# Designed miniproteins, single chains: the designs that were tried, part 21

Each design is a single chain, and the fold is of that chain. pLDDT is the mean over its residues in the fold that is shown.

## One batch from the design tools (miniprotein)

Design m709
Fold by ESMFold2-Fast:
Formats: sequence, structure tokens, C-alpha cells
Structure m709 (fold): chain A 86 residues (1-86)
Amino acid sequence: MKKEIEELKEIIEKFLESKDLKDQLKLLSDFGTKIIEMIHKGYPIEVIKEMIEMLKKAAEKLKDEGLRRQTEIVIKSLEERLKKVE
């Protein structure tokens, strides 16, 4: 769990620091994949919610409107998937 949380935090930091849209989209995809894996492995729902909330806060800091919208779509998809296992 600590390793997975650290990996997700690192993805968010790189996502916010990146100025390349292609790299940002890849990092967003990597984050989504990791959350889905954590859900399937039965990680605590509260931990997964905390990670998704961290991505929401990151999305608010994005200056690119297109990237922000894409991030919001991913967040909604992850929240809907999490709701199905609650």
C-alpha cells in the first residue's frame, strides 16, 4: 500500500510539472490504470477515495482547459467504477 500511494503521488507531481501534453495524458492514463488495479486488489475504499481527491485538487491547478476537461472525465470514470464496488 505505501509503495502504491507513493507511486500515485509521484505520478500527480510529474503530471503537474510536465509541460508536454503527450506526457501529461500518459501520466493521467497511468494514474487511472493504477487506481483500477487497486480497486480490483481490494485496497481500502477510503485510501482510493483519497487518491482520487488528490487528482481532483491537481485538476484545479491545471491551466490548459482541454487537459482539465480530460482529467475531469477520468476522475468521473474512476468514481463511477469505485461506486460499483462499494
Scores: mean pLDDT 83

Design m710
Fold by ESMFold2-Fast:
Structure m710 (fold): chain A 95 residues (1-95)
Amino acid sequence: MKTVMITVYESSDKVYKVIKSVFDEDFRAVSSEPVYQGSGDRQGVIDVAGKVTEEALKEGHRVIVVFVKDGEIVGVVEVPSSEEARKFIEEQLSK
């Protein structure tokens, strides 16, 4: 079973970046790629993270979502569904 880590970065100027990282069963990095970059588009961040989560879960992988604000990790959650990933990100974005 692989682990897909979705890292959402928010900077103080409201620039957002979403990185998809894939880890093997030994937690070794297989790939890391940007899947979203934008300014002020919170819904775009939520939608991209939800889609990546849905695809990874459909392939039988674990999904961990990490939220980073101004270089600090403010939240980490393992999500069983795309809906839970979206809710977690919405909660972090509302602060």
Scores: mean pLDDT 82

Design m711
Fold by ESMFold2-Fast:
Structure m711 (fold): chain A 63 residues (1-63)
Amino acid sequence: GEEGRRAAERGMQANLNLKDLSPEELRKIGEEALEAGLKSTGEDGDNAAGTGMSTIHGAQQLS
């Protein structure tokens, strides 16, 4: 519980610290995060499809 809360606080502090960076650096960080997300989705295409809990639970109920 506490570690999760501390991690969230650190995330918010990092976000506030990003405000001190130049807009160009903020944009590059955003682009890198987006590229990482797209790459991860490409590798985890099945996971993206499986994120629909209703589909997973439906298959589990039918099993």
Scores: mean pLDDT 53

Design m712
Fold by ESMFold2-Fast:
Structure m712 (fold): chain A 81 residues (1-81)
Amino acid sequence: MKLKQLEIDLEVETVALAFAKAIGNEETVKKHEERIRKILEEMAKVQGLSPEELEKRYAELVKEADDLGNALKKIFDESAK
């Protein structure tokens, strides 16, 4: 199940990116962004995605990781009250 494995890998890296953003580790953020892009490139080959569709999906995943990372930071800030 090639596509299913790529979807799992993508989810794992997106969550790891959100965590890296939440803790503010810039080096780790860059590494996970690179891994997400590579996974999307492999998925594009399997699904026949255009370069435009790949970039759109990448932007959506980065936004999801930002939103999750911000939610995690907010929980941290609320617990500091």
Scores: mean pLDDT 80

Design m713
Fold by ESMFold2-Fast:
Structure m713 (fold): chain A 83 residues (1-83)
Amino acid sequence: MLSDEQKKELEALEKEARELAKTPEGQEQLREARKHLDEMIAALKERIASETDPERKAKLEQKLLFYEKAKEILEAILKEAEE
């Protein structure tokens, strides 16, 4: 479950991404951001798989959930802008 702070960060991200998606240059920036998120998600999944400390693992899983949700938002906005 995402924290209230993380939800606010995702709402701010969605607002900024929607403004960027109004221009071709902004859409390219969003595609680069999505690629960066994919790389961060992959790295986090590898870290989680090797983590033996339950507290550290829980924090990494929370961070992974946040990045996966951010990626979903960016992908949805990019698809909407292409319609």
Scores: mean pLDDT 82

Design m714
Fold by ESMFold2-Fast:
Formats: C-alpha cells, structure tokens, sequence
Structure m714 (fold): chain A 96 residues (1-96)
C-alpha cells in the first residue's frame, strides 16, 4: 500500500539521520529519540503519531541544548525535514 511505502521511505530517512548523528558525536539520548521515531514508523504508526513524536523530540532538544549549539542546529534541521516529509506523505495518501 502507499501508506506502507511512505512509512518505509520515512524509516530509511530516519536511518540516514541516525548514521549522521552517530558520526558527529551527538549525545546518545538524542540518537535514542530518533531510533524511537524510526521504530514507530517500522511498527506502522500513523503519520499523525509520527508528527506528534517529531514535535515531542524537538521540544526536548530545545529544553536541553542551547539553540547556538551546532548539534542542536543539526538535530532541529533534521526534524524539520521529517515534518515536511510527513506532510507530503499524508497528502499523497489522502489523495489516493
């Protein structure tokens, strides 16, 4: 189904982000949050649930890291890209 294909695409994009974060010595707790997001997608979560998780992770990062930290900027940018992907995927499924 289109939903399954879009969820697989989302999970693969999260995997690429996780790989990049690990290479850049991002704190383990941040990496674990992205891994939790990936597992939600792999377990067939709704795009609404994925969006809620992305927002939750962004809020936790904003509370924990200074906005001027390069690691904060990288994580926040990555989450922003995932939010755009969720919007595109939801629209594609709604039109099918």
Amino acid sequence: SLKEEELERFAKNVDEIIKKLKELNVPDWVIKKFEELRELARNGASFEELLEKVVEIEEEIRKTLPETDPLYILADSSLGMLMIQISVSRRAIERS
Scores: mean pLDDT 83

Design m715
Fold by ESMFold2-Fast:
Structure m715 (fold): chain A 79 residues (1-79)
Amino acid sequence: SLYARAEELMRKAFSLLPPDVRRRLEERLGEAVAAARDGEQMLRGLSRVLREASEEVRESHPEASRQLREASDLLGRLG
């Protein structure tokens, strides 16, 4: 499933990020889930957060950035 693929990409990206960056990203993802009224809004929120995080770490962690971008695109297709 697209969700399972996105989850795998997120897990790989998290393993490549420094602990403080990963923690902040996990917090932002949790906030997006908490703010969502329904599943579609949740998927769109998660996709947005992952896209923003991908851009933020593009220069410092390009491999993690690519994985976050792919995960964002997959979740965006679901929402």
Scores: mean pLDDT 86

Design m716
Fold by ESMFold2-Fast:
Structure m716 (fold): chain A 78 residues (1-78)
Amino acid sequence: LTEEQQREIDYALLEIAVVVGLSGELRKLGLETVDAIRKLPPEEAARFGERLRKALTLPDEQAYQEIKRLYEEAKSAA
């Protein structure tokens, strides 16, 4: 696989983790966050993706706050 193909697979797996782990508005925010991360340079995208994966393990209230923060940071970095 090329580096680009591997990144697309990593993003697809991250989207699946969001869909499986979250519901409703939080799932929507998670998917929008993945989209924002995709627009970043590869090194920054990898760091943000890891932070999002960790956020998915948090209780819903903390997950919401961290994902919202990640979304705003990713949008500002793009």
Scores: mean pLDDT 80

Design m717
Fold by ESMFold2-Fast:
Structure m717 (fold): chain A 91 residues (1-91)
Amino acid sequence: IENKLKLVEELAKYLEIKDEKKKEELYELAKLHPEDSMGLLAAKLLVVLEKAGGITDEEIKKAKNYKELLLKLPGVDEETAEKLAELIEKY
């Protein structure tokens, strides 16, 4: 749980999320699904983030790694996607 909450904080920093309601939603998702793999947690975080518009459940299932999913977010460049994927894999 603590590692997942740390991931949420670091994702919020990289994506410059200052909206406290969104941070609260991400924390609640991390707490409600402690059994989720890091991949499923990342997919849920992408859905909660406004920048995840247009990512379908099929695309989440087809993704071979977290970098591919993150690159589908509007405004996420390749460097940001790589750094976020490393954070997700670390936790």
Scores: mean pLDDT 57

Design m718
Fold by ESMFold2-Fast:
Structure m718 (fold): chain A 90 residues (1-90)
Amino acid sequence: KTPREILMEELKPALDALSKASGKKVTSISQAIDALRELGRVEEAERLEKVTKEKTKEMYDAINKGDFEKAQEIAKELAREVKEIIDRAL
């Protein structure tokens, strides 16, 4: 599995829950940020945007260095943090 595949598989339940809460189809982190803002969860949306930007940069840095094991670990960490933010917001 690629780091992106791991991330999206881990996030699917949280994205599905957010889709139900928002009445919108949420299938990406970007759409999740938008959905949280529309629900008035501005602080959670800002935290999600920041965490995603920081962890995505770390993940790509690891990939560029050929450290795919570390990239997968970062993807799992990102998935966990995103799930925690969404669960807290709902």
Scores: mean pLDDT 83

Design m719
Fold by ESMFold2-Fast:
Structure m719 (fold): chain A 79 residues (1-79)
Amino acid sequence: KLKYKAYVKVSEEEIIEVDETEIFAVVLEAAENPKNEVFLYISEEVHEQILEYLKKLMEEGVLPEEAEEALKKIKLLKP
């Protein structure tokens, strides 16, 4: 389980706080619709925790390999 919240940029003026379960829905949607890119804005520390969580789900076969490509499009919060 993540200790920190993640944020998703839905539009240029809207950033939404998402729970860990919502993160996967956003990642999958980004993989299905590459034209409408969804960016996750998270801190570097939180990014490590999210990757660990995603690894666990991939190990259990919950996330498809297509989600891996979507993760490459996720941007970290800039300082």
Scores: mean pLDDT 58

Design m720
Fold by ESMFold2-Fast:
Structure m720 (fold): chain A 68 residues (1-68)
Amino acid sequence: MRERAERLREMSRQYRDAASGTQQAYQQYIQQNPVDGPRIGQLSQERIDQLNAGADRYEAEARNLEAA
Protein backbone atom coordinates (compact mmCIF):
# COMPACT_ATOMS: atom_id res chain seq x y z
CA MET A 1 0.00 0.00 0.00
CA ARG A 2 2.63 2.58 1.00
CA GLU A 3 4.70 2.07 -2.16
CA ARG A 4 1.68 2.47 -4.45
CA ALA A 5 0.40 5.48 -2.53
CA GLU A 6 3.87 7.05 -2.66
CA ARG A 7 4.01 6.61 -6.45
CA LEU A 8 0.57 8.22 -6.82
CA ARG A 9 1.65 11.15 -4.64
CA GLU A 10 4.78 11.51 -6.76
CA MET A 11 2.65 11.64 -9.91
CA SER A 12 0.39 14.22 -8.27
CA ARG A 13 3.46 16.31 -7.41
CA GLN A 14 4.76 16.06 -10.99
CA TYR A 15 1.39 17.22 -12.32
CA ARG A 16 1.41 20.15 -9.88
CA ASP A 17 4.95 21.07 -10.91
CA ALA A 18 3.97 20.96 -14.59
CA ALA A 19 0.93 23.16 -13.92
CA SER A 20 3.02 25.65 -11.96
CA GLY A 21 5.66 25.80 -14.69
CA THR A 22 3.05 26.30 -17.39
CA GLN A 23 1.42 29.12 -15.41
CA GLN A 24 4.76 30.87 -14.86
CA ALA A 25 5.66 30.59 -18.56
CA TYR A 26 2.22 31.90 -19.53
CA GLN A 27 2.52 34.93 -17.22
CA GLN A 28 5.98 35.76 -18.59
CA TYR A 29 4.79 35.34 -22.17
CA ILE A 30 1.75 37.59 -21.77
CA GLN A 31 3.97 40.36 -20.35
CA GLN A 32 6.36 40.11 -23.32
CA ASN A 33 3.65 39.57 -25.96
CA PRO A 34 0.53 41.59 -25.00
CA VAL A 35 -1.07 41.06 -28.44
CA ASP A 36 -0.66 37.27 -28.74
CA GLY A 37 -0.46 36.46 -25.03
CA PRO A 38 -4.21 36.26 -24.28
CA ARG A 39 -4.87 33.68 -27.01
CA ILE A 40 -1.94 31.49 -25.97
CA GLY A 41 -3.05 32.00 -22.37
CA GLN A 42 -6.39 30.32 -23.09
CA LEU A 43 -4.61 27.17 -24.29
CA SER A 44 -2.23 27.29 -21.32
CA GLN A 45 -5.12 27.66 -18.87
CA GLU A 46 -6.82 24.58 -20.33
CA ARG A 47 -3.59 22.63 -19.89
CA ILE A 48 -3.15 23.92 -16.31
CA ASP A 49 -6.72 22.89 -15.46
CA GLN A 50 -6.12 19.39 -16.86
CA LEU A 51 -2.87 18.97 -14.93
CA ASN A 52 -4.43 20.15 -11.66
CA ALA A 53 -7.40 17.81 -12.14
CA GLY A 54 -5.00 14.92 -12.70
CA ALA A 55 -3.02 15.84 -9.59
CA ASP A 56 -6.20 15.99 -7.50
CA ARG A 57 -7.27 12.55 -8.70
CA TYR A 58 -3.89 10.94 -7.98
CA GLU A 59 -3.74 12.52 -4.52
CA ALA A 60 -7.27 11.33 -3.68
CA GLU A 61 -6.43 7.80 -4.83
CA ALA A 62 -3.21 7.78 -2.78
CA ARG A 63 -5.12 8.94 0.30
CA ASN A 64 -7.73 6.22 -0.24
CA LEU A 65 -5.06 3.51 -0.52
CA GLU A 66 -3.38 4.70 2.70
CA ALA A 67 -6.71 4.71 4.56
CA ALA A 68 -7.90 1.23 3.50
Scores: mean pLDDT 76

Design m721
Fold by ESMFold2-Fast:
Structure m721 (fold): chain A 100 residues (1-100)
Amino acid sequence: SSAEELEKLKKKVIELVEKIFETTKKMREEGLSREEINEKLEPLVEELVKLLKEILDDESLLRVVDLLVEAIVKIYHSEEEEQEEIKEETLKEIEKILEE
């Protein structure tokens, strides 16, 4: 079913976004610079963009990427409790875009 395939892709997008955020948090705790974190996240972001291209138009894809990049920067500069809030709010907004 086309609908079942779409739901599987949406789930993969959310799982990958969560992995990107958890990886950012872990690398920040390990003392990596923002530049080093960006380099290590690049393959995950490239995989995410490939998945998003199958689901979204270019405008919606850019909205998701902009939310992701903003969230990564905010997580890097935040304490643990604030990092979880940023993660939850960003995931909610991305899920909303995927359901449009």
Scores: mean pLDDT 86

Design m722
Fold by ESMFold2-Fast:
Structure m722 (fold): chain A 93 residues (1-93)
Amino acid sequence: MEEEEINLLIDRVLEGLDLVLEAAEKKGDEELVKLTRKLKKKLEEAKKNNSLSKEDVLEIAKLVEEAGEALGAGDFESAKKYLEKALKIIEEA
């Protein structure tokens, strides 16, 4: 049950990261593209290894949502900071 909930949350975050990646590629921000691709890969690996807690996934989801909002406002620097924080959570898990 909890594992199924975590996996559904991760899938939702991955969907959000696909939208971030599309926005980054359209803008031509190579750093943001690289960061988003790395975050997607690490999150997919974490899903396979069942290495993230529900609390970690919820925090990552919030950071990815905030990154998306920042991108919508044209704030690419804040978006990068939110994604870097999300990546740090995955790498420290």
Scores: mean pLDDT 84

Design m723
Fold by ESMFold2-Fast:
Structure m723 (fold): chain A 108 residues (1-108)
Amino acid sequence: DEEERREAIERARELLRKGRELLESDPELAREYFAEAIAIAEKYPEDIEMREIAAEALVGLYKLEYPELSEEEVEEIRKAALEAAREGKSLDEIKGLIFDKLEEIKGK
């Protein structure tokens, strides 16, 4: 259903916004919002907008897990994740790419 898909995208985007707003003030609630956005996106694995939402939510979760990452390093990871999402990579492939980028950054 096209309407249900659009409503899901709007909801997932709102959850992303709330998660980002709470990153510093309430990281536990931010984590819950990012996880919910990913759960919505997983229902639409072939949708490019949903893959982009999931990629951004995953980056948010990694920023929470590794608060020592600089804004420049987070942006590098975000760009790679979004490129993978736009190229049609699965969520598991995007997670792997984010992990590889994190290892590369930490290995320097």
Scores: mean pLDDT 84

Design m724
Fold by ESMFold2-Fast:
Order: structure tokens, then C-alpha cells, then sequence
Structure m724 (fold): chain A 120 residues (1-120)
């Protein structure tokens, strides 16, 4: 299937609460790279290419504004959920590792406490 069709079907599955289908679609999207799916306040879903720094930053900001955290789905995809901060840090690390592997480059993230997370 083409990327655009998979993205539209993923949005519809998440908006309908069909999570088994959403997980299957994330697995298929994973071959194109890591993706972030975020639910807006109106219940609509946006899907972002997590390998694009601007798209990734926008997705993370939208999730933060709603108090949602990213939970791993499948195939390198992540879903915004009401996860605890500790779980969010592990998800963020996994996301950075997926981005680093897709780019073939090491990515270093430093948190507010000065702790360093390195992904490759």
C-alpha cells in the first residue's frame, strides 16, 4: 500500500477506537520509518514522520498540550496516550533510537536535569 493511504486509514482507525487495526497499520507504516500519531482536542488524529525534526517537534508539542505521552505501537510507530512521565522518558528514548537508525546517525538528547540520552 502507498504511504498516504496507510496514513489516512490509520487516522480513521484511531478516531474510531479500532486499535487492533491501528497497530496493523503502524506495522506497515514502519517500513517507511518511525511515525507519531497524535489525537487533537476535537478527536481528529494527525500522523507525523518522526524522522523529520520539525514534524517530530510539532507532534511532541501537541501531545504535551493535551497531557498525553507517546506509547509504542508497532513497526516503529507511537501513539499519544495518558502515560506517566517515567514511561514517557522510555518512549522518547526508543523514538530517538528509531530516528537515529533511520538516519544512520547518533542522536543525543539532554533533559532539564542535565541527564544525557544517546541513541544510535
Amino acid sequence: MEYDKLVEELKKAMEAGDFPRAVELLRKLGKYGPVLAVRNEDGTVEVFDASDPEAREKAIELARKRGEKFTPGSGGGFLATDAADEVYREILKALLEAVAKKRGQEITYRDADGKVITAK
Scores: mean pLDDT 62

Design m725
Fold by ESMFold2-Fast:
Structure m725 (fold): chain A 96 residues (1-96)
Amino acid sequence: MESERRRREEELRERERRAIENLIEEARKKGDLKLAEELEEKAKNEDEKLLERARALVETAENLRRIGEEIDARLKIKRGEDVEEAEERLRELEEE
């Protein structure tokens, strides 16, 4: 279930990209090709950092999934529900 926070983060990232693109466009319109080139290199470097952060977020999501499954399995065992399946899942998670 998606939170307001995720939507705000996406909006902020999109706004930052547009701001950079507008600055590059303005530099080109003014005939300052050197400034436009410098801004393009900066934008490419930031895109690489964004990709690295996106990868870290995917890894974090996988870790949270595993933790969630472990908690769910342990709770099922404590409640005496689907104990055999829950124990099997815990063994699988330990082997990951």
Scores: mean pLDDT 67

Design m726
Fold by ESMFold2-Fast:
Structure m726 (fold): chain A 81 residues (1-81)
Amino acid sequence: SPKEEAWKKLEEILRETQKKIEELVKQGKYKEALEVAKESLERMIKILKELVKKYPDDENAKRALEEFEKQLKLVEELLKK
């Protein structure tokens, strides 16, 4: 289903992002790691906004959206320093 495909895509983005961030952190590239986190959060938020629009009763999608928007704000604040 489109809902299952969206959640699978979110899982794939999370896995690829985690691997890239871990590699950058091992190299001491903390700013680049934050930039990767920001880009990935923006992509995941776009997918979750579409899920919430299509499935307004999906509490898991709403919770994930709120959490990722919160994380994006934290990453953006860290990048301003």
Scores: mean pLDDT 87

Design m727
Fold by ESMFold2-Fast:
Structure m727 (fold): chain A 93 residues (1-93)
Amino acid sequence: SMKKKLEEAKEAIKEIKELAKQYSKKDPRLGQALLRSVDYYEKHFEELADEAIEAAKTVKTNGVERFELNREVGLEAMRKAEETARKLIEERK
């Protein structure tokens, strides 16, 4: 169902934004990276619902978990999520 996917995408994005608020107190750069990773998906969630859900999951598991092991690897994963969203929107001209 399209409606169910849209709600799931909104919830996934909201979860990442909540993580950004929590982590901003410890590492402002991580907080900003989390916000940027979902910004394009939030603006285009109706078009990118499936991709938004997958990106949020990747940012949470690979970005945040990898940040705990290696800060720069986690930040890079979040940056790539943002870049992927921009490319998807650009290709949908």
Scores: mean pLDDT 75

Design m728
Fold by ESMFold2-Fast:
Structure m728 (fold): chain A 85 residues (1-85)
Amino acid sequence: MLSEEEKQELQQLVKETLNTIKELGDDSLLLLGESVLDKLESNNVDPQDVVDFLIAAGSYFKRQKRYEEALKLYEKALEIAQKLV
């Protein structure tokens, strides 16, 4: 289960990620991320939905040659996924 502090950190990370996606123009990934953000803010998020978004966004950033940003997203996704077992 995500702590209150972890949820706040994830909200910030998702917001920053969404700003970059808006700049790059991927509408499908933007919609997915906005859905995850809404669920995080309403305290109704499934941690798996967060992991799925972070992996998708990381893969997108890797394709855009934004390797440091992609790595950050993959590392956070792995951290969350490890807590789900």
Scores: mean pLDDT 82

Design m729
Fold by ESMFold2-Fast:
Structure m729 (fold): chain A 77 residues (1-77)
Amino acid sequence: SVQKLIQEAERQAEEYRRIGERDRELGEQLLSKSTYTSQTAGMVLQIAGDANEFVGDRILARAKAKAEQELLQRLLS
């Protein structure tokens, strides 16, 4: 059903946001260290966090588009 499709997508998107938030927090901790290696690793983790949030947003957008298509199909029947 449309409702189950959206609920599953919201669950998956939330998991990706949680992973992204964790990566950003770890990146911030590494950036607080004085070593070049730690600062470089911190920047990489921040980029990874942004990428995970993007994936989550895309999952939700895809599910909403499918839900809209299903509703349109019901209107045409």
Scores: mean pLDDT 84

Design m730
Fold by ESMFold2-Fast:
Structure m730 (fold): chain A 100 residues (1-100)
Amino acid sequence: SLRVPPEVLEAARRVLESRGITDPLLVEMLAQAVTEDFEAIERKYGEPVTEERIREYMEEQFKERLEVAKKLGISEQEIEELEKRYKRHLEMLLEILREI
């Protein structure tokens, strides 16, 4: 398991609390996912992680996933859900970065 920085865990807690979510397991799961994404961005672009790099990385990941979905013949409804999940995840990463 990836070591989660304390500042990321606290930022995830605050972001979820603002949405009415206080479940410590959900906080840990979000903090873990965010830490993995930030480490991937740092590997690709170097330190520090910036809003610009998060947007660029997430947009590239979404475009690659969308191309795979199209090749697999995924329905328009499933593609719409993929886009909604992408936007929510991007917003979450940006909000957490701003809390750090």
Scores: mean pLDDT 85

Design m731
Fold by ESMFold2-Fast:
Order: structure tokens, then C-alpha cells, then sequence
Structure m731 (fold): chain A 86 residues (1-86)
């Protein structure tokens, strides 16, 4: 299930050591969307990855710590996963 995989990726992003590691997890979420079997799932997973990327990027621009940025990336992905499950 795409939503369950996104939840797992969100947890991995939150536990990332730094921004680069968190962004690798966001990229994995994006790749999951590209491999999704339906356009609806692809769009939902892509949105979750985008939310993670925007949250991480916003934190980076705001001068947040790598740990805070990783936490934001994970929360963004999990918010997208919630939308996909609905």
C-alpha cells in the first residue's frame, strides 16, 4: 500500500542525520510515485514527496538545524500519506 510505504519513508526522513539524507528519502518517495500503478496513486505519492521537499527547503532557507529540517521533511511526507489514504 502506497500510504503505508509513505508513512515508513516519513519516519526514515525524520530520523535522517542531515538535510542531504532527508532529501534522499524525499527522492525515494518521489520515485515511488513514478512507479505507482495508477495515476491517482502517482499523483498522491508525488504530492507527499513535494510536501516533504517544500517543508525541508523552507526549513533550510529559515536557517533551521539539520535535525529540525529532517523532522519537517518527515512530517510533510506523512501529511501527504494521510491524504492518499482518504
Amino acid sequence: MAAEQLRKLGEQAENSKDYDEAMKVVQEAGDLGLKAPTPRESLGVGTAAGMGAISAGSGKVSGLSDKEISRLAGRGIRAGAEGLAA
Scores: mean pLDDT 77

Design m732
Fold by ESMFold2-Fast:
Structure m732 (fold): chain A 75 residues (1-75)
Amino acid sequence: SRELMEEIAQMIIEGAPLAEIAEAIRERAGRDVSAEEIRREVRAAAREAPVIEPPPLPSMKLWKEALEALREQVE
């Protein structure tokens, strides 16, 4: 759910290994996911940010920061 996704974004920003994040998702949501699925979901969430003016919701900022953290891990 959305709260879970925000917590996952925070873990990524903090530099937690994707394998550890996947385990947390399995324990909390009862669904096992791969590190690749997590990365794909983060990119999708960050990319889908709607064009709504005022400041974006905190969750959107978290997704952008999580995406940047993932970029740091690619190279």
Scores: mean pLDDT 65

Design m733
Fold by ESMFold2-Fast:
Structure m733 (fold): chain A 64 residues (1-64)
Amino acid sequence: GRATVEETYLRIHDLYLRGVISEDEYQEAEQIYLDFLAGKISASTALSGLQRILKEAERREKEA
């Protein structure tokens, strides 16, 4: 739902502030979140995109 999308985006934002995700990944996440808030994409589509970015960031942390 909306709360899950917001929570996932905020987690990505925190990882960006920690230097774990790139500027390009953060810009992609922001665009997904803004498109969701504007009603251009569904919560499931937004969550799928945000979770992809989050999983890739978590993969890099495990390999570091």
Scores: mean pLDDT 82

Design m734
Fold by ESMFold2-Fast:
Structure m734 (fold): chain A 68 residues (1-68)
Amino acid sequence: SVDDLRAYLSGLSDQALQDILNSLSSSSPEVRQLAQQGLQYLQQGDRQSAIDKLVQAFQTILEQQKAS
């Protein structure tokens, strides 16, 4: 679930979150935009907003895979 994913990501270090966000920056335009926003939040120390953007990025990937 989204809540389970959020809980998992909340347990990760800032470095691990940054590595995941960086890996998504070469994805589709929509996923890349969310990943870049997440990186900006993480750089500002806003860990919760960075995790929110990561969750949205993974949801977007799943929606894109189901649509086509």
Scores: mean pLDDT 83

Design m735
Fold by ESMFold2-Fast:
Structure m735 (fold): chain A 77 residues (1-77)
Amino acid sequence: EKEEERKKVLLELLKLYNEAFLTSDPQKRQELIDKAEKLAKEALEKGLLTPMEVDEIFRIGTSGDLKEVEKKIKELE
């Protein structure tokens, strides 16, 4: 189902952005961001996600608000 696929991609993006935000290693951060950018680009090219949805996930994942991140993870599961 398209909705389940979208939720899986959003969840993967959220986890990548959140891990990138939490890491103190600049090299690890760049690797995580590169993975997230590639995944987001592929999802946008397929029409699976909108730019607004990608931006929202980036905002939440990099917010530093653990409660907001946990809420979004639960919504996407």
Scores: mean pLDDT 83

Design m736
Fold by ESMFold2-Fast:
Structure m736 (fold): chain A 80 residues (1-80)
Amino acid sequence: MQAQWDAIRQQIIDQVRAQFPDNDVLIRAVDDMIAAFRAAAQGDNVSARRYAVRTMRIIRDNPQIRPYISQYGTQFQQAM
């Protein structure tokens, strides 16, 4: 299970880097979103909320990335 989460996460992050090589903000937001999904799946609602709040703050400060966060989030959930 853990190895599968890490492999899917790495694939998504590599795709983001390939499409947006200089967009560290988008990469961080995607990584935090994936961490939130993983924590929630493990029943760690406190960590899940913390990562989700971090992702939402990045989107608030960088609204242009919101469509990409939605796309990569859906892709990650479909892969799980």
Scores: mean pLDDT 80

Design m737
Fold by ESMFold2-Fast:
Structure m737 (fold): chain A 93 residues (1-93)
Amino acid sequence: MEELRERVERAIEIILREGEREGRSEEAEKLAEFLRTVTEYALNKDYEGLKKFIKEKWGVTPTDEEIEELIEKLLREVDELVAEEERRRAEAA
């Protein structure tokens, strides 16, 4: 259960570092807040809260299946981002 928070926080560290490096710190911070918000809803299994958040932000009401796909896609992208950073560091060593 805590593993999901750790994975997301690792991705957030990468996002914030790259955002600062590119001069896009504000965009990186907004993305970090979004990722933390989605992660908390996912951990609490609060699909209704997550649907409301998405509706207020983008004007669409996702289905439970679309929420599950969104969470799965987000976790996959988080894992890919961490893996890419590890590969890049290995090549630089």
Scores: mean pLDDT 75

Design m738
Fold by ESMFold2-Fast:
Structure m738 (fold): chain A 75 residues (1-75)
Amino acid sequence: SRTYTVVVKNTTTGEEKKFVVSSEQEALDELKKYLDENESKYSVETQIGALLRLLGEILDNPPDGSEIVIELTEK
């Protein structure tokens, strides 16, 4: 298991949230939770794109302590 910092940036407001996670599953679950809690802010296309981007970054096998940045623009 790798340790990652997932940074979710709202490019419209400049707000960001950081999650320190210890697995790929935890990273995806935290992003899904964020998107569910912020469903009204983002289009379905933007939400799907964010999940696919995070999955792609994880599949690149980043080293321990890596920061993964996911940028989202409000609808």
Scores: mean pLDDT 83

Design m739
Fold by ESMFold2-Fast:
Structure m739 (fold): chain A 108 residues (1-108)
Amino acid sequence: SNWKLTYKNGKLDVYQGDSSFSTPKATYDAKVESGTQGSDKVKIIYIQGKKSKRWSLYAIVKISDNVEGNTIKDAELLDPFGNGTKANVTLSSSDVSTAKIEKIESIN
């Protein structure tokens, strides 16, 4: 299905079901961290409850070696999206280890 996530200034905007992506379906307070899971490099997305201030895991993005400038192609989204969901990931810079996620787009 057609979906997009954007991360800017501590906000995660979620777009679904429309190719225009004109309006977010949901907006979360969010943070992104770099890490490792086993031998894999990952980016980890957390969302925060507005009243509880508790952080919940939203997505783990497995970094592929298919990098074009600041875009990671064919990145795999792990739990909670489940294994095998692929996306293109736009980073704030070409340094994968320190860069922030700016955008994740579904691949058909």
Scores: mean pLDDT 76

Design m740
Fold by ESMFold2-Fast:
Structure m740 (fold): chain A 80 residues (1-80)
Amino acid sequence: SPLDQVRDYLLDQLRRRYNLSDEQLAQVGALFDSLPDAEKQRLVHYYALVTDPSSSDVDKALGRMGLSAAQLELLEELRK
């Protein structure tokens, strides 16, 4: 599914950028898996907006407003 592809991509990026252990990656994966489906879809949408250079700053700001505190924390870790 698209969510599984995004999950795998996120875990691969975090492993490479931060040299995370399998235990740490399992914790990040569990955090992603614990999110409601609607929140997972919002996270995927916002991630697509911030990685797309054609997206406007207004679109990025509006996308961010739909995210929970846990989703914002996860995205900030990915943007470091």
Scores: mean pLDDT 66

Design m741
Fold by ESMFold2-Fast:
Structure m741 (fold): chain A 76 residues (1-76)
Amino acid sequence: MMSDFDISALARATYRLALEKGFSREEAAALAREVARMGFVDGASLEEVIEWAAERLGVSKETVRKKVEEVRKEML
């Protein structure tokens, strides 16, 4: 089960990547909220959420993982 910290990092990473890919702030926020819902409500695994975000954003899973690690370092 993901920690609250990991879910928060995933949501922030998804938001930043969505903006970088040209999504609006409203669309990016909606994607980040869905990531948070998957983690907090559905109890989704880290890998399941990374795969979902990669598919929705049109990026590789590795791109999502790297952005999550960048965000995690900023949150510490």
Scores: mean pLDDT 84

Design m742
Fold by ESMFold2-Fast:
Structure m742 (fold): chain A 64 residues (1-64)
Amino acid sequence: SAGGRAGARAGAAGPGPSGTAAASGMWEFDKLGDPAEAGRYARKAMEAAGEGPGGRAATQAGLS
C-alpha cells in the first residue's frame, strides 16, 4: 500500500468493518427503494477510501 497510495486507494472502499458496513448499508437502502440514503452510504465509503490508510486509522483511533 505504501507505493499505491494515490491510485489503488481511490478505487477501494476499504475492506473491513467500517468500509464494508458503509457499503452494506448502501446496498440495503437501494434494495428498499431509498436511493438517497443508499447514495449517502456510498459517498461515506468513498470518502473513507479516499482519505487514506493513515488518516483513516488515525480518525478511527480518535487521533487528529
Scores: mean pLDDT 52

